# Designed miniproteins, single chains, continued (4): the designs that were tried, part 56

Each design is a single chain, and the fold is of that chain. pLDDT is the mean over its residues in the fold that is shown.

## One batch from the design tools (miniprotein)

Design m14041
Fold by ESMFold2-Fast:
Structure m14041 (fold): chain A 80 residues (1-80)
Amino acid sequence: SLEERLERIEERIETADDKEVANLRTSALAQAAAELPEEDREKLFKFSQKMNTDVFLGKLSVKEAARKILEEMRKILEER
């Protein structure tokens, strides 16, 4: 269920513009993240803050940051 939702979000990110990616990150991707165990949510939050910093510094695009956050969520699920 959650893995299938992440796959659908990944497909949406690949075809979305930067504004839609920002919306997906604060809506669908955030809702999926809320379904993770508390310990994993803390790990993901710290990773997301690092991604936000890299976007702010011009090192990553919004779309690239969203892809990296989604991949981190998938790694968390696969390690369980």
Scores: mean pLDDT 81

Design m14042
Fold by ESMFold2-Fast:
Structure m14042 (fold): chain A 74 residues (1-74)
Amino acid sequence: SASEIAAIRAEAEAQKAQLDAQVKARKDSLRANTTDQEELNRQIAKLEEQADRAKAIIDAWTARKIAELRAREG
């Protein structure tokens, strides 16, 4: 149903928002505790790449769940 699809999308968006909040907190911690600018930049870049990959996995899983639900409904 449209309601179930909306719920799946809302859950995925909530998971990505939680991930963004965790990434922000980790970046803030790195900036506060890292005095080497090159090391800070490297760690932030790595963290952002990891976050992007995690979001891609969430999006792929969400798309699959919606497709499976639609296939079951008709």
Scores: mean pLDDT 88

Design m14043
Fold by ESMFold2-Fast:
Order: sequence, then structure tokens, then C-alpha cells
Structure m14043 (fold): chain A 55 residues (1-55)
Amino acid sequence: SPEQRRAELEAEIARVQELGDRGVKAASADPKTAEAVRRLTEERIGRLQAEADAV
């Protein structure tokens, strides 16, 4: 159902954000890697949010 799909996407967004935050923290001694992790996390969340908004 659309409601289940939205819930699944919101759960995935939360998971991606958590993993991204952990990845940035783990890479804190390497600014280039930390920036890349943050950017990729933001891009993935943006894509998932667009899918959630389209449901």
C-alpha cells in the first residue's frame, strides 16, 4: 500500500542518516573522506525523500 511504502522509505531514510552520521564520525580525522560520506549520505536521503513525497 502507499502507506506501507511511505513508512518503509521513512525508515530507510532514518537508517541511512544514522549510518551516514556514524561514517562521518569514524572519518573525522580525514576531512576529504568525511566530506565524501556526508555528500553521499545527503544525495541518497534526497533521492529517498523524493520517492517518499511521490507515494
Scores: mean pLDDT 86

Design m14044
Fold by ESMFold2-Fast:
Structure m14044 (fold): chain A 76 residues (1-76)
Amino acid sequence: RIEELLEEFRRLARELAEAAAPAAAAELGLSVEEVRRLAEEQVERAVELARRLAEEKGPEALEEAVRLVREELAAA
């Protein structure tokens, strides 16, 4: 079901953002809190794009997006 995949995508994207926040803050010269705020906005945008991707290309495309975020999180 598409809504279940979107919730999994959102959760994984948030975990990835949280794991990457300290390194991103150091790289960008921002505070960790500033990076977390920017990441939260980007996560919501990514979820909206993922929803449209699933509507256009079917739930398998969203499953691919979830897999990619999961792989990136495992590498973090």
Scores: mean pLDDT 77

Design m14045
Fold by ESMFold2-Fast:
Structure m14045 (fold): chain A 74 residues (1-74)
Amino acid sequence: SHEAYAAKLKEEMRTMTKEMIEKGEPVEEIDKRLRKILQEAIDAGLSRDLINELGAEAQRGVYEAMREEEEKKK
């Protein structure tokens, strides 16, 4: 189902974001990767509600990466 696919993509977004942060990848690269996963969901024809959920997850990932980067600069 589309819900199952969205749940899988959401978990992939979370795992990828954590891995990239741990490796010290730039926020812009994390954002690019998250946007690519979101575009794949759009291309797969997921509903607006599911796309919004994935978009919120992507935005949380970017904010987490930005926060970690700024904390390391202190």
Scores: mean pLDDT 84

Design m14046
Fold by ESMFold2-Fast:
Structure m14046 (fold): chain A 61 residues (1-61)
Amino acid sequence: SSMEELIKKFEEAAKKLAETAKGLSEEDKQVLLDIFVHEMRKAGVPEEEIKRLKEELEKEL
């Protein structure tokens, strides 16, 4: 489904963001995480998937 494709896109984005966020301050990591969550909500990703992807990215930061 188009939603499954959208979720995969955000999963790939989370992996890329984790790599680019290495060495950021804790404040900048929080801003990055907040932007990521905002973009997922704006795109219509379900809250359970937003929570899962947020937790996955947070573990990598």
Scores: mean pLDDT 85

Design m14047
Fold by ESMFold2-Fast:
Structure m14047 (fold): chain A 60 residues (1-60)
Amino acid sequence: AQPKEQYTVELRRLVVDGEEYTEVTVTASNGEQRVVRVPGRDPAAIVEATLAAIREMEAA
């Protein structure tokens, strides 16, 4: 089966009180949006958070 929506992923790096975070914004072609914040810059954690957000959006 093909995905129902296309997804755009935007990564933003944040520093809050000296701590680094990666903010993952996932936007579906239908306008639905999910935002997840991940500590640091770990690519595996960022990918996992992105996929989890997409799954939640597809389940809705």
Scores: mean pLDDT 77

Design m14048
Fold by ESMFold2-Fast:
Structure m14048 (fold): chain A 65 residues (1-65)
Amino acid sequence: SMVTREAAANLIGVAIEFVGAGRVEMRDGTVYIYQEGVSEEQRRELENAKAALEALGFKVEVYEV
């Protein structure tokens, strides 16, 4: 269901913020990730999270601040 997919996306967003890979906002089926000065490890974590979010059917937009 949409509620289950949104819950999964929110958990992924929390993980992104926890590892410092970016700040996450969700709006109208799109996940917006804002990042500043990320390490190579944080970039890989973000790429993995982006793939997971896209697999759940969300569009993902990444912005460097």
Scores: mean pLDDT 82

Design m14050
Fold by ESMFold2-Fast:
Structure m14050 (fold): chain A 116 residues (1-116)
Amino acid sequence: MEEDLKEAYRAYQEGNYEKAVELFKKAIEKDPNNVEAYILLAQAYLDLGKYEEAIEWARKAIEVDPNNVRAYILLAEAYLKLGKYDEAIEAFQRALEVDPNNLYAKELLEKAKKLK
């Protein structure tokens, strides 16, 4: 389990996001409660420009751990990339409910409000 996640993360660090996606999916199949694998898979899809897939896996990360701030931020960033500003605003607001002092989420929330 951990070996598959480590291999996936190495592929991600090397910029091989397609290989990283396949290996993170493999890690999730072996351990469906590994929230980190869902987060990294969503991030890899975001880096590939596959924003709808990034949304799917960020939402699954939230189902596994509803208090994971990174999952809400990834969800919001993917919505911003798709021009879905209302959904992005909602997701950043949820991130700030979990971590009220997250400066990155605050900055992107204000940006999303101005783009709407």
Scores: mean pLDDT 86

Design m14051
Fold by ESMFold2-Fast:
Structure m14051 (fold): chain A 53 residues (1-53)
Amino acid sequence: SMEERREQLERNAEELYKELSKTVPEEVAREIAEGIKESMLTMLEYMNRLEEE
């Protein structure tokens, strides 16, 4: 399930980048999408560890 969540976040980040690039410069959209993805991945890894304890 964790691997599926990670894969889904990667797809969501790509979709977010695509949507953001309509409003902001592509470079900025990419940074925002990657930043959000990294933050959410970190949160999910932390929560997964809590559940495994």
Scores: mean pLDDT 80

Design m14052
Fold by ESMFold2-Fast:
Structure m14052 (fold): chain A 101 residues (1-101)
Amino acid sequence: GPPGAPLPPLSPEAVELLRREVERLLSELTGRPVTVLPASPDELMALLGLTLLFVSGVTDPADPDVLLIDPSTLAGRLLGGRTRVTLEELLAAARERGLVE
């Protein structure tokens, strides 16, 4: 969209593409098949954002296996307000919310 405009609502086709991209990235990160279940655009965007932070290596300097997140974001809400998570803890939280198998 044009710069400074609010993001338009995602179409059902865009939501399905988003779900598939999260599924692909999580499967690549874990080295095993991960199935992402149908979810709201906000939950899929939060899960994508967290997954991309693991892909980019944005981690705690004191513990490189731990991702730092902002608890005020949608991603932080998905993780119950936690500021520090591992990939396995992210997957456990996503399973608890019914976002992945």
Scores: mean pLDDT 71

Design m14053
Fold by ESMFold2-Fast:
Structure m14053 (fold): chain A 61 residues (1-61)
Amino acid sequence: MEEVLKEAIEKARELLEQGKSLQEVADEVKRILEEHKEELSPNEIRQIYLETVIHAGELIA
């Protein structure tokens, strides 16, 4: 879980630095979570998604 969360946050930061929208960040995070779907519970997937989107929102605020 923690490694996937770190990867998602780092990817979100990269996308925001490239001028991508929060929606594009959310879509890429969902793709990362799909790749790790077999290793994560539905609750962990939801938590990583929400935490990453919140973090991305704080970066643009």
Scores: mean pLDDT 78

Design m14054
Fold by ESMFold2-Fast:
Structure m14054 (fold): chain A 98 residues (1-98)
Amino acid sequence: APELRAAANIPDRDELLRRLLELGLISEELVERIRNAKTNQERLDAAVELQYAIQAWYHQQHPDLPVAKDSFGRTVAALPPEVQELVDTIRIKIAAQG
């Protein structure tokens, strides 16, 4: 999706979070969890929820996508590889400090 590519190219973490919120990909509660994360584990947990939120958003745009259960039993859409790469890029940026 062009929106995910544009978001993945945002170098500033706060601007990236604002853009994801504006697009309706993530909740205000998730933004606060990301901003308030102090430990590596808290950042990783928030980044995982961010990944699920973006996957759910993409599935809403493409309801015909096949779904599968992940290792935790959560039903997720089978994203095209290029889309998964953009989601991973965004997740890594959000998990990073600075």
Scores: mean pLDDT 79

Design m14055
Fold by ESMFold2-Fast:
Structure m14055 (fold): chain A 72 residues (1-72)
Amino acid sequence: PLATLSPRERAVLATLAEHGALTQAELARLLGLPPSTVSRTLRRLEARGLVEARRVGDTTLYDVSPALAEAL
């Protein structure tokens, strides 16, 4: 349930839902957060199955999980 997420976790999910697949650097710029903070938040969201990481060449893109995306 999204209600159990921290404000930071919700902000990351909302940004991904609005913009689609983004890198850690893009999320950090859009949210005005340090890259380390975004990295930690993304790791927690991946562990919860709410975000997926995809490799595209040398770039890692993060997006809302398919299960959550279908609910949107």
Scores: mean pLDDT 78

Design m14056
Fold by ESMFold2-Fast:
Structure m14056 (fold): chain A 76 residues (1-76)
Amino acid sequence: SSSDTERARRAMEPVEELKKKAEEYKKKGNYEEAIKLYDEAIELARKAGRDLPSMRDSFEETAKELEKKKEEIKKS
């Protein structure tokens, strides 16, 4: 479905932007801001999955990847 693909693309764009920003803060050693941005990206990905159930598994996979990155920072 082209409409679902388009909605998924639009919803994923801000998630990817937050992820990239979090990676930049992590690179700078600003772990507090990186964690905050990962939390925002996780919530946005999960919201996108609720709003677009046909793509829920993909958004949940993204959220789990972000949770893993956040936990890696907290353990270092």
Scores: mean pLDDT 82

Design m14057
Fold by ESMFold2-Fast:
Structure m14057 (fold): chain A 66 residues (1-66)
Amino acid sequence: MEHFEKGLEALKKKDYESAVEHFEKAIAENPEDWEAWLLLAYALEELGKIEEADEYFEKGIKLADE
């Protein structure tokens, strides 16, 4: 939970590198957290890592559709 909140704070500050780190840790603690997968994808897109972002976005959508 704390890593997810820190990721959101990093996104608000446009610190996309820090956001990626925090959302990766949030996913490691709770792999079913579809919001963390989607927000990780968003941060990766902002960093120009489009191919990685697409993979994580697809994972988040599949989890959300449970």
Scores: mean pLDDT 82

Design m14059
Fold by ESMFold2-Fast:
Structure m14059 (fold): chain A 77 residues (1-77)
Amino acid sequence: SMDQLLKDGDAIAQEAEELKKRYPDDETIQKLADEALEYVKKAKESKDLREMSRHLIFAGASVTMARMRITVDKLEA
């Protein structure tokens, strides 16, 4: 539903902003978080549920990549 997609987008945006606050000097994490926020913005501007879903999938992927980077960096440290 549209309401569920909007909630999913808000959750992704919240996680992306949290990543930006926790890793202010990590350029890769900042870029991935900014990409996620841009995709969430595009999803909210879309009036087509299919376009909203596509943008949210890409937003989620960007946040997942940031989390994977953090995990790998901790594993190699």
Scores: mean pLDDT 85

Design m14060
Fold by ESMFold2-Fast:
Structure m14060 (fold): chain A 65 residues (1-65)
Amino acid sequence: MAEVDPLIEQLSSPDDAVRLEAARRLGEIGDPRARAPLGRVASDPSEPSPEVRRAALEALARLAP
């Protein structure tokens, strides 16, 4: 089992640190189920943290096309 479902939920956390950690872990796991949630975070103009957006982009780069 990959820790994908709880990490995807954490991408919606009100805490920037939690979202950042979730994005990084999803990238390390490399599960394609994370691709769409990470894409939303990376492209979301309402995401206040540039670090979270960058982590989501880096995680997407680790996922297979």
Scores: mean pLDDT 76

Design m14061
Fold by ESMFold2-Fast:
Structure m14061 (fold): chain A 66 residues (1-66)
Amino acid sequence: SLEEEIKKLRAEYLELKDKDPLKALEIALRMVELVQELLKDSDEVTRLVAEHELKKLKEEIAKLKE
């Protein structure tokens, strides 16, 4: 599922964050793409979870770019 793929990518992001910031950024950008797909879901709960995750990802990406 998209949710499981996002969870897997988040684990990879956290592992690479200190070792390879460029790879971590690439993974975070991929996660944004998948989370945006969840925002198109007809299920309100799925969209709410996706909105929260997207906000968190945008904050992490901003830190990596600075």
Scores: mean pLDDT 79

Design m14062
Fold by ESMFold2-Fast:
Structure m14062 (fold): chain A 69 residues (1-69)
Amino acid sequence: KDYKSKVEEYKERIKKDPNDAKAYTELGKALEELEKYEEAIEYYEKAIEIDPSNMEAIDNLLRTKEKLG
């Protein structure tokens, strides 16, 4: 599965709709699969900023922060 293509796809979605919380969450997930944990955290935090009730982004943020120590 090409996670690099997914990163570019979701970056384009964010360019067209900067308030698409789902696109930020999916981008974070793709970056996490590429082991880019710091970048993934940034996008999960942005998803939560847009939608503070997004439990998926919150759970993914906490798990990813634990991986960084």
Scores: mean pLDDT 83

Design m14063
Fold by ESMFold2-Fast:
Structure m14063 (fold): chain A 70 residues (1-70)
Amino acid sequence: SLDERAKEVKAKAEEIYADPRATDQLKEAAKRVIELVEKALKSKDEELKEELIKLAEDAVKKLEEELKKR
């Protein structure tokens, strides 16, 4: 479900934000992903909600890849 996908993305972004290897730039980017997921969860438009979750999923994947380079 979209809610399960949103929870997974938020959890991954929170892990990046809490990771001591994460730079201030990565932490700020992770915070923006968390904000995007929160915005999606507050949306009354299911189509917009899905698009926002997809954007957050793409963003968190890139942040995970950057963190792995550390």
Scores: mean pLDDT 83

Design m14064
Fold by ESMFold2-Fast:
Structure m14064 (fold): chain A 84 residues (1-84)
Amino acid sequence: MSKEELYEKIKEELGEAVRAAREAVEAAARGDLETAIEHLERAIEHLRRAAELAREAGDEELAAAFERMAREAQELRREAEERL
């Protein structure tokens, strides 16, 4: 892929991660922790894909940022699991 195509795919993956994170927050707000965990898992997957694409683009700082965001989402998932 061209570098431009890689950044477009990164934007797509980030958009999906943000949408999944929003759905997780909405589920958690209504006490639906099982659904919140499912959406957090989707957010983590999309953030990891974004990190991989960032590495392909040679953008190590962006890749590290997405990996950090994925770890933060994993901690939120763990906290939700502890509340089940």
Scores: mean pLDDT 88

Design m14065
Fold by ESMFold2-Fast:
Structure m14065 (fold): chain A 94 residues (1-94)
Amino acid sequence: DKSKQILDLLSTLFGVSVEDLPSHLAALKERAKQSSGNSKRTLETLDLYEILHELASKGKVEEAFAKAREFLKTSELSDIGLALLDGLEKILNA
């Protein structure tokens, strides 16, 4: 199940359970907003992960990748983020 693979990947990357992902990502975004450094990339990265989590948790893998790509086209992460999404989609389809 591709949805489970995405959720397990996010769980592993953040070191939290799938159920705790939304609250953990929200806490990281709040912390990033309070940072004295340039937080725009961090916030965009966390927004990307929230899109993937929301749609994968609903079993909507194709929609998750489509919305993530649309988000990345308007972000500072566009070049790297789109390449990483293409790589992830190929791995999940292998």
Scores: mean pLDDT 77

Design m14066
Fold by ESMFold2-Fast:
Structure m14066 (fold): chain A 88 residues (1-88)
Amino acid sequence: MEERKKEALEALEKTKKEDVVEQLEGLEKQVKELAEKGLVSEELAKEIIEALEKAKEAIEKGDLESAAEYIVKAEELLEKAAEEVREK
């Protein structure tokens, strides 16, 4: 967990804010599409989207530590979503 947070923080420091926000928005759109198709549970999709939105908010405020925490949470939830998709 702590190691993933460190990697996310380093990535955020090296990447332009605009590029990170665009990537998070792209993931949010993909998760919504997967939920609409019934490939991912609606509850899990909501949790992922909430984590991604909180990460974007933290990035916009310059709080890279909180952004890294939310990105790690979203990654863990995305791993669960990928497992649900793979089983279907």
Scores: mean pLDDT 79

Design m14067
Fold by ESMFold2-Fast:
Structure m14067 (fold): chain A 75 residues (1-75)
Amino acid sequence: SAEQQLRDLAQEGSIRLSLALANGESVEDIKAILEEFNKRLQELAAQHPELSEKIEAVKAQFEKGVEFAIKKQES
């Protein structure tokens, strides 16, 4: 289902971003991961507009998490 796809994508993105941070990947690599997941979220939203609000919430969480991580890394 579309709801399952969103759940799986949210979990996959969270795990991938957390692993990138734990492995000490660069800011540019972390931004590239965010860009990949934002694209996948946009594609899901285009196919399932009924999930747009939930997809926007996931996107916002990813973006805020990355912003926080980058700022902490740059102090």
Scores: mean pLDDT 81

Design m14068
Fold by ESMFold2-Fast:
Structure m14068 (fold): chain A 77 residues (1-77)
Amino acid sequence: LTPEQREALNRVVIRGAKQVIDNATAGDDDGVKAAIEQTLAEVREILKDAPPELQEEVIRNVEKALKTVADWAKEQA
């Protein structure tokens, strides 16, 4: 990953995590799903020219992280 791609990924993931937390805390399961899907779509766009193996690894890790954050936020609400 280039420094520019890493910075873009950090911004997208942080924004996505906030949206996931807000929707999870509000009990909006559809909103949580939409926030995860939108974040993963933006991650795919940032990584479109990266090797496929790296794309799959990052997407898998981001999806797992966002789902973990959603579960955590629901427990805190």
Scores: mean pLDDT 84

Design m14069
Fold by ESMFold2-Fast:
Formats: structure tokens, C-alpha cells, sequence
Structure m14069 (fold): chain A 56 residues (1-56)
């Protein structure tokens, strides 16, 4: 995995905003979508990559 760029984090956050089912499962209380996206790229880079590919 390459180090994620800020643009990829923002794109992933937008993809999550369109997926309330995933937000409910992945977002921690008090966490923003950008924080959830960044955490996913660090903790689950495979899932982050799949979501980025599917984001449009």
C-alpha cells in the first residue's frame, strides 16, 4: 500500500457519506467522516481501496 494522499481521504469520506449503512458500522462516536476515512485507510487499507474504486 502507498501512503494515502489527502485527496484520497476526502474521496473516501464522500463515498462514506453516500453509504449510511457503512457509516453506521464504521464511524466511532464523535468521529467525523474524514476521521473515519483516514482511520480506515490505516487500519483496513483493502476495504478503503475497494470503496475508493466503487466511489465513482
Amino acid sequence: MVVPQEEDVEKLAKALAGRPDLVARLRRPGESLLETARRLMEEDPELAAELLKQAE
Scores: mean pLDDT 74

Design m14070
Fold by ESMFold2-Fast:
Structure m14070 (fold): chain A 56 residues (1-56)
Amino acid sequence: SSELKQILREIGEELRRIGDAIQAALAANAERIKEGGFEAGLEAIREGAVAAGGRR
């Protein structure tokens, strides 16, 4: 094993957290998405990604 293997593992963990946060944001904003359409869906995804990575 190398530093690369550890980095890839950490990236995988981060991607899982981001995916979970995006799914949670989509679920929490389901009503907004239904009424706002595609653009509201993109905004919910953006909010989920920001929540997973912090407000940065």
Scores: mean pLDDT 75

Design m14071
Fold by ESMFold2-Fast:
Structure m14071 (fold): chain A 79 residues (1-79)
Amino acid sequence: SLEARQGRVLAQRLLEAPPERRAAILDGFVASMLAAGQPETALRILDAAEEEVRRRATPEEREPLLALIDAAKARIRAA
């Protein structure tokens, strides 16, 4: 699906980014999706990104990235 592809692209951006930039990437994603009026689509993309992170991330990177993705989902649900 398109959301699965977008989730994989988002996961790749997060994994390739330095740790200190990862929150900002997700903040930008959340802000953009909410501005576009697409919270449901944003949640599907974040679900796909979560699956990709679980598959690709090292054990060291996995828990911090999953926590950031969960925080992004919570912000979308709270909006």
Scores: mean pLDDT 90

Design m14072
Fold by ESMFold2-Fast:
Structure m14072 (fold): chain A 75 residues (1-75)
Amino acid sequence: MSEAELAALRQLLALATPRPGDTTEPGALYYYLRGKVAYAEGRYEEAVAHYQKALELDPDFEEARAGLAAAKAAL
């Protein structure tokens, strides 16, 4: 994944998040992004850790759950 794609994804996630002040802790989306970057670099163990942290902060985060499953399958 390129730097431009990572920046675009981060911007898209910021737009997709409910307004600032959500009851969810800030950081779930950040950990999801970190997991995607790790996965793209072939660091599947790190991707698993980041996706798990995202799900710990937001258990209903379907994209993070899908990313976790993909990273675990790649191990």
Scores: mean pLDDT 71

Design m14073
Fold by ESMFold2-Fast:
Structure m14073 (fold): chain A 69 residues (1-69)
Amino acid sequence: GELESLKGILDDIIEKLKELDKEKGERLEAEAKAAIAAAKNDKEAAEIAKAQAKKAAEEAEKIAAEKNA
């Protein structure tokens, strides 16, 4: 289902971010849990959660690039 797919994407991003920056990863995990709970009853909340996942992935890539420089 859509919610399961979204959770999987967020879980993967959170795990990757925790390896790069544990504090940021833990914060994203808390935010993701709230977003997924909201998305369960609201299509707009689901779209917001997807946008948040994309932004988190971009931030994780930026942190990885900075640590490799």
Scores: mean pLDDT 71

Design m14074
Fold by ESMFold2-Fast:
Structure m14074 (fold): chain A 77 residues (1-77)
Amino acid sequence: NADRARQLIMGAINAIRQGRFEEALELADRALELAEKAGDKELQAGALYTRSVALYALGRYDEGKKDLDKALELAEK
């Protein structure tokens, strides 16, 4: 559901702002799954970008870079 994916992305962004990076990853993972099921490339990009920010904050740079690159690719369409 696209609406639920959007709500989860907003929740992940709020978690990032509060320094709750592991919670942000969980919310972004759920958002990505729902965005993929909805076929919504813009929501997929948003979830991947949000997950990349949390991964970078947790020192998981390789995973964060991969998500960021995929998000930018999807956003260009």
Scores: mean pLDDT 86

Design m14075
Fold by ESMFold2-Fast:
Structure m14075 (fold): chain A 56 residues (1-56)
Amino acid sequence: MKELEEKIREAVKNKDYETLIELLEEKIKIFQKEDPVVAKVGEHELKKVKEEKEKL
């Protein structure tokens, strides 16, 4: 998980929304079975990132 969180942070710094979307989707899939609450938060974050990408 630390590796995934680090990649997400770097994607945010670089404004690489495509990579950020892929990483958030992967995080959601991992947590869907382990922690549904974290997965739900990830889905909300993914929606916001997609909206920001559309504004570009």
Scores: mean pLDDT 76

Design m14076
Fold by ESMFold2-Fast:
Order: C-alpha cells, then sequence, then structure tokens
Structure m14076 (fold): chain A 91 residues (1-91)
C-alpha cells in the first residue's frame, strides 16, 4: 500500500500534478498512523524526486511535519527525518 502511494506521488511530481501530490501525501499521512517509519521512508523517496520543484518540496516537508505531530513516539521519527534531510543535502 505505502509503496503504491509513493509511486502515485512520484508520478504526480513528474506530471506537474500538485493536486495529485497533495492527495497522495494525505493518503501517506493516514498510512503513517499504522506504520510511521515506512511512511517516513516513502516521504524521503518522494522528496528526493521533488528536489528541483519548490512547491512539491514544500508540500512534502509539510507532510513530514504533520507525520511528526500525529506520531506519539517522535524520537525514532526525528532521527529518520534528520537522515533523510542530510541525504538530500538540506542539512
Amino acid sequence: MIEKIQEQAIEAIKNGDLEGLRNSLRQLLEAGKTDPEKTVEALGKILEYARDNKEAVELILEALMELLKQTEDKNVLLRLIGEILRAIGYL
């Protein structure tokens, strides 16, 4: 499920479909209630794809912050988010 939503988000970015990206990000946030770590990994992959698209990057970073807010155990999530941001050159 998460992998399919990730592929939909990447396709939306390729097509310049910001509405499709927003919809996919909402689906990932819902999936993140059950599997926050796998959802962070998916968001990281989507963010890597969106690097040159400022609007897409902003939407994905907003989704990462919302995932952090909705997750009770934030310590593991913060570490994974930090690793993702370093991998894409934002830290």
Scores: mean pLDDT 81

Design m14077
Fold by ESMFold2-Fast:
Structure m14077 (fold): chain A 80 residues (1-80)
Amino acid sequence: SKVEERIKELEKLSPEEILRQANLDLVAAVQAGVPEEDIARLSALTQRLLDLYQDPNATREEILAVYREYVEVLVEIEEK
């Protein structure tokens, strides 16, 4: 699965690297003319990741759930 492969790649990265990549993905999406609603979805997911990384009670399962949503949105955008 394309989603599962991308989640595994994200798990190899540090939180700082993931946030850097998420910001690059957001900039690329804006430059490519992706719809505002999809840009808002990516931005919201990036903010949720930042919030989870700053939460000492955040679980791995919660972080992985946001990685899944993030990757699914990216795949959806890239296949349009």
Scores: mean pLDDT 83

Design m14078
Fold by ESMFold2-Fast:
Structure m14078 (fold): chain A 70 residues (1-70)
Amino acid sequence: MAAAEKAIAEVEKNLVESAEQLANGELKIKLEGSGKTLTVSAAYAPEVMRAVNKASGGRAVAADAALAAA
């Protein structure tokens, strides 16, 4: 819905400083340069996370580190 589309557009336009999956399933994204923080509900978190990973140029450092740590 509108919130997920807006979050996706913002992460595509800006560099992502951090993306954190909260305990309640929500996704918290901090944008570099704008100082803006986005909070996405758990229902939209997977779609927004895919956009974050794509916008980061495949910088799966977090996913790769999580896979290596697991």
Scores: mean pLDDT 65

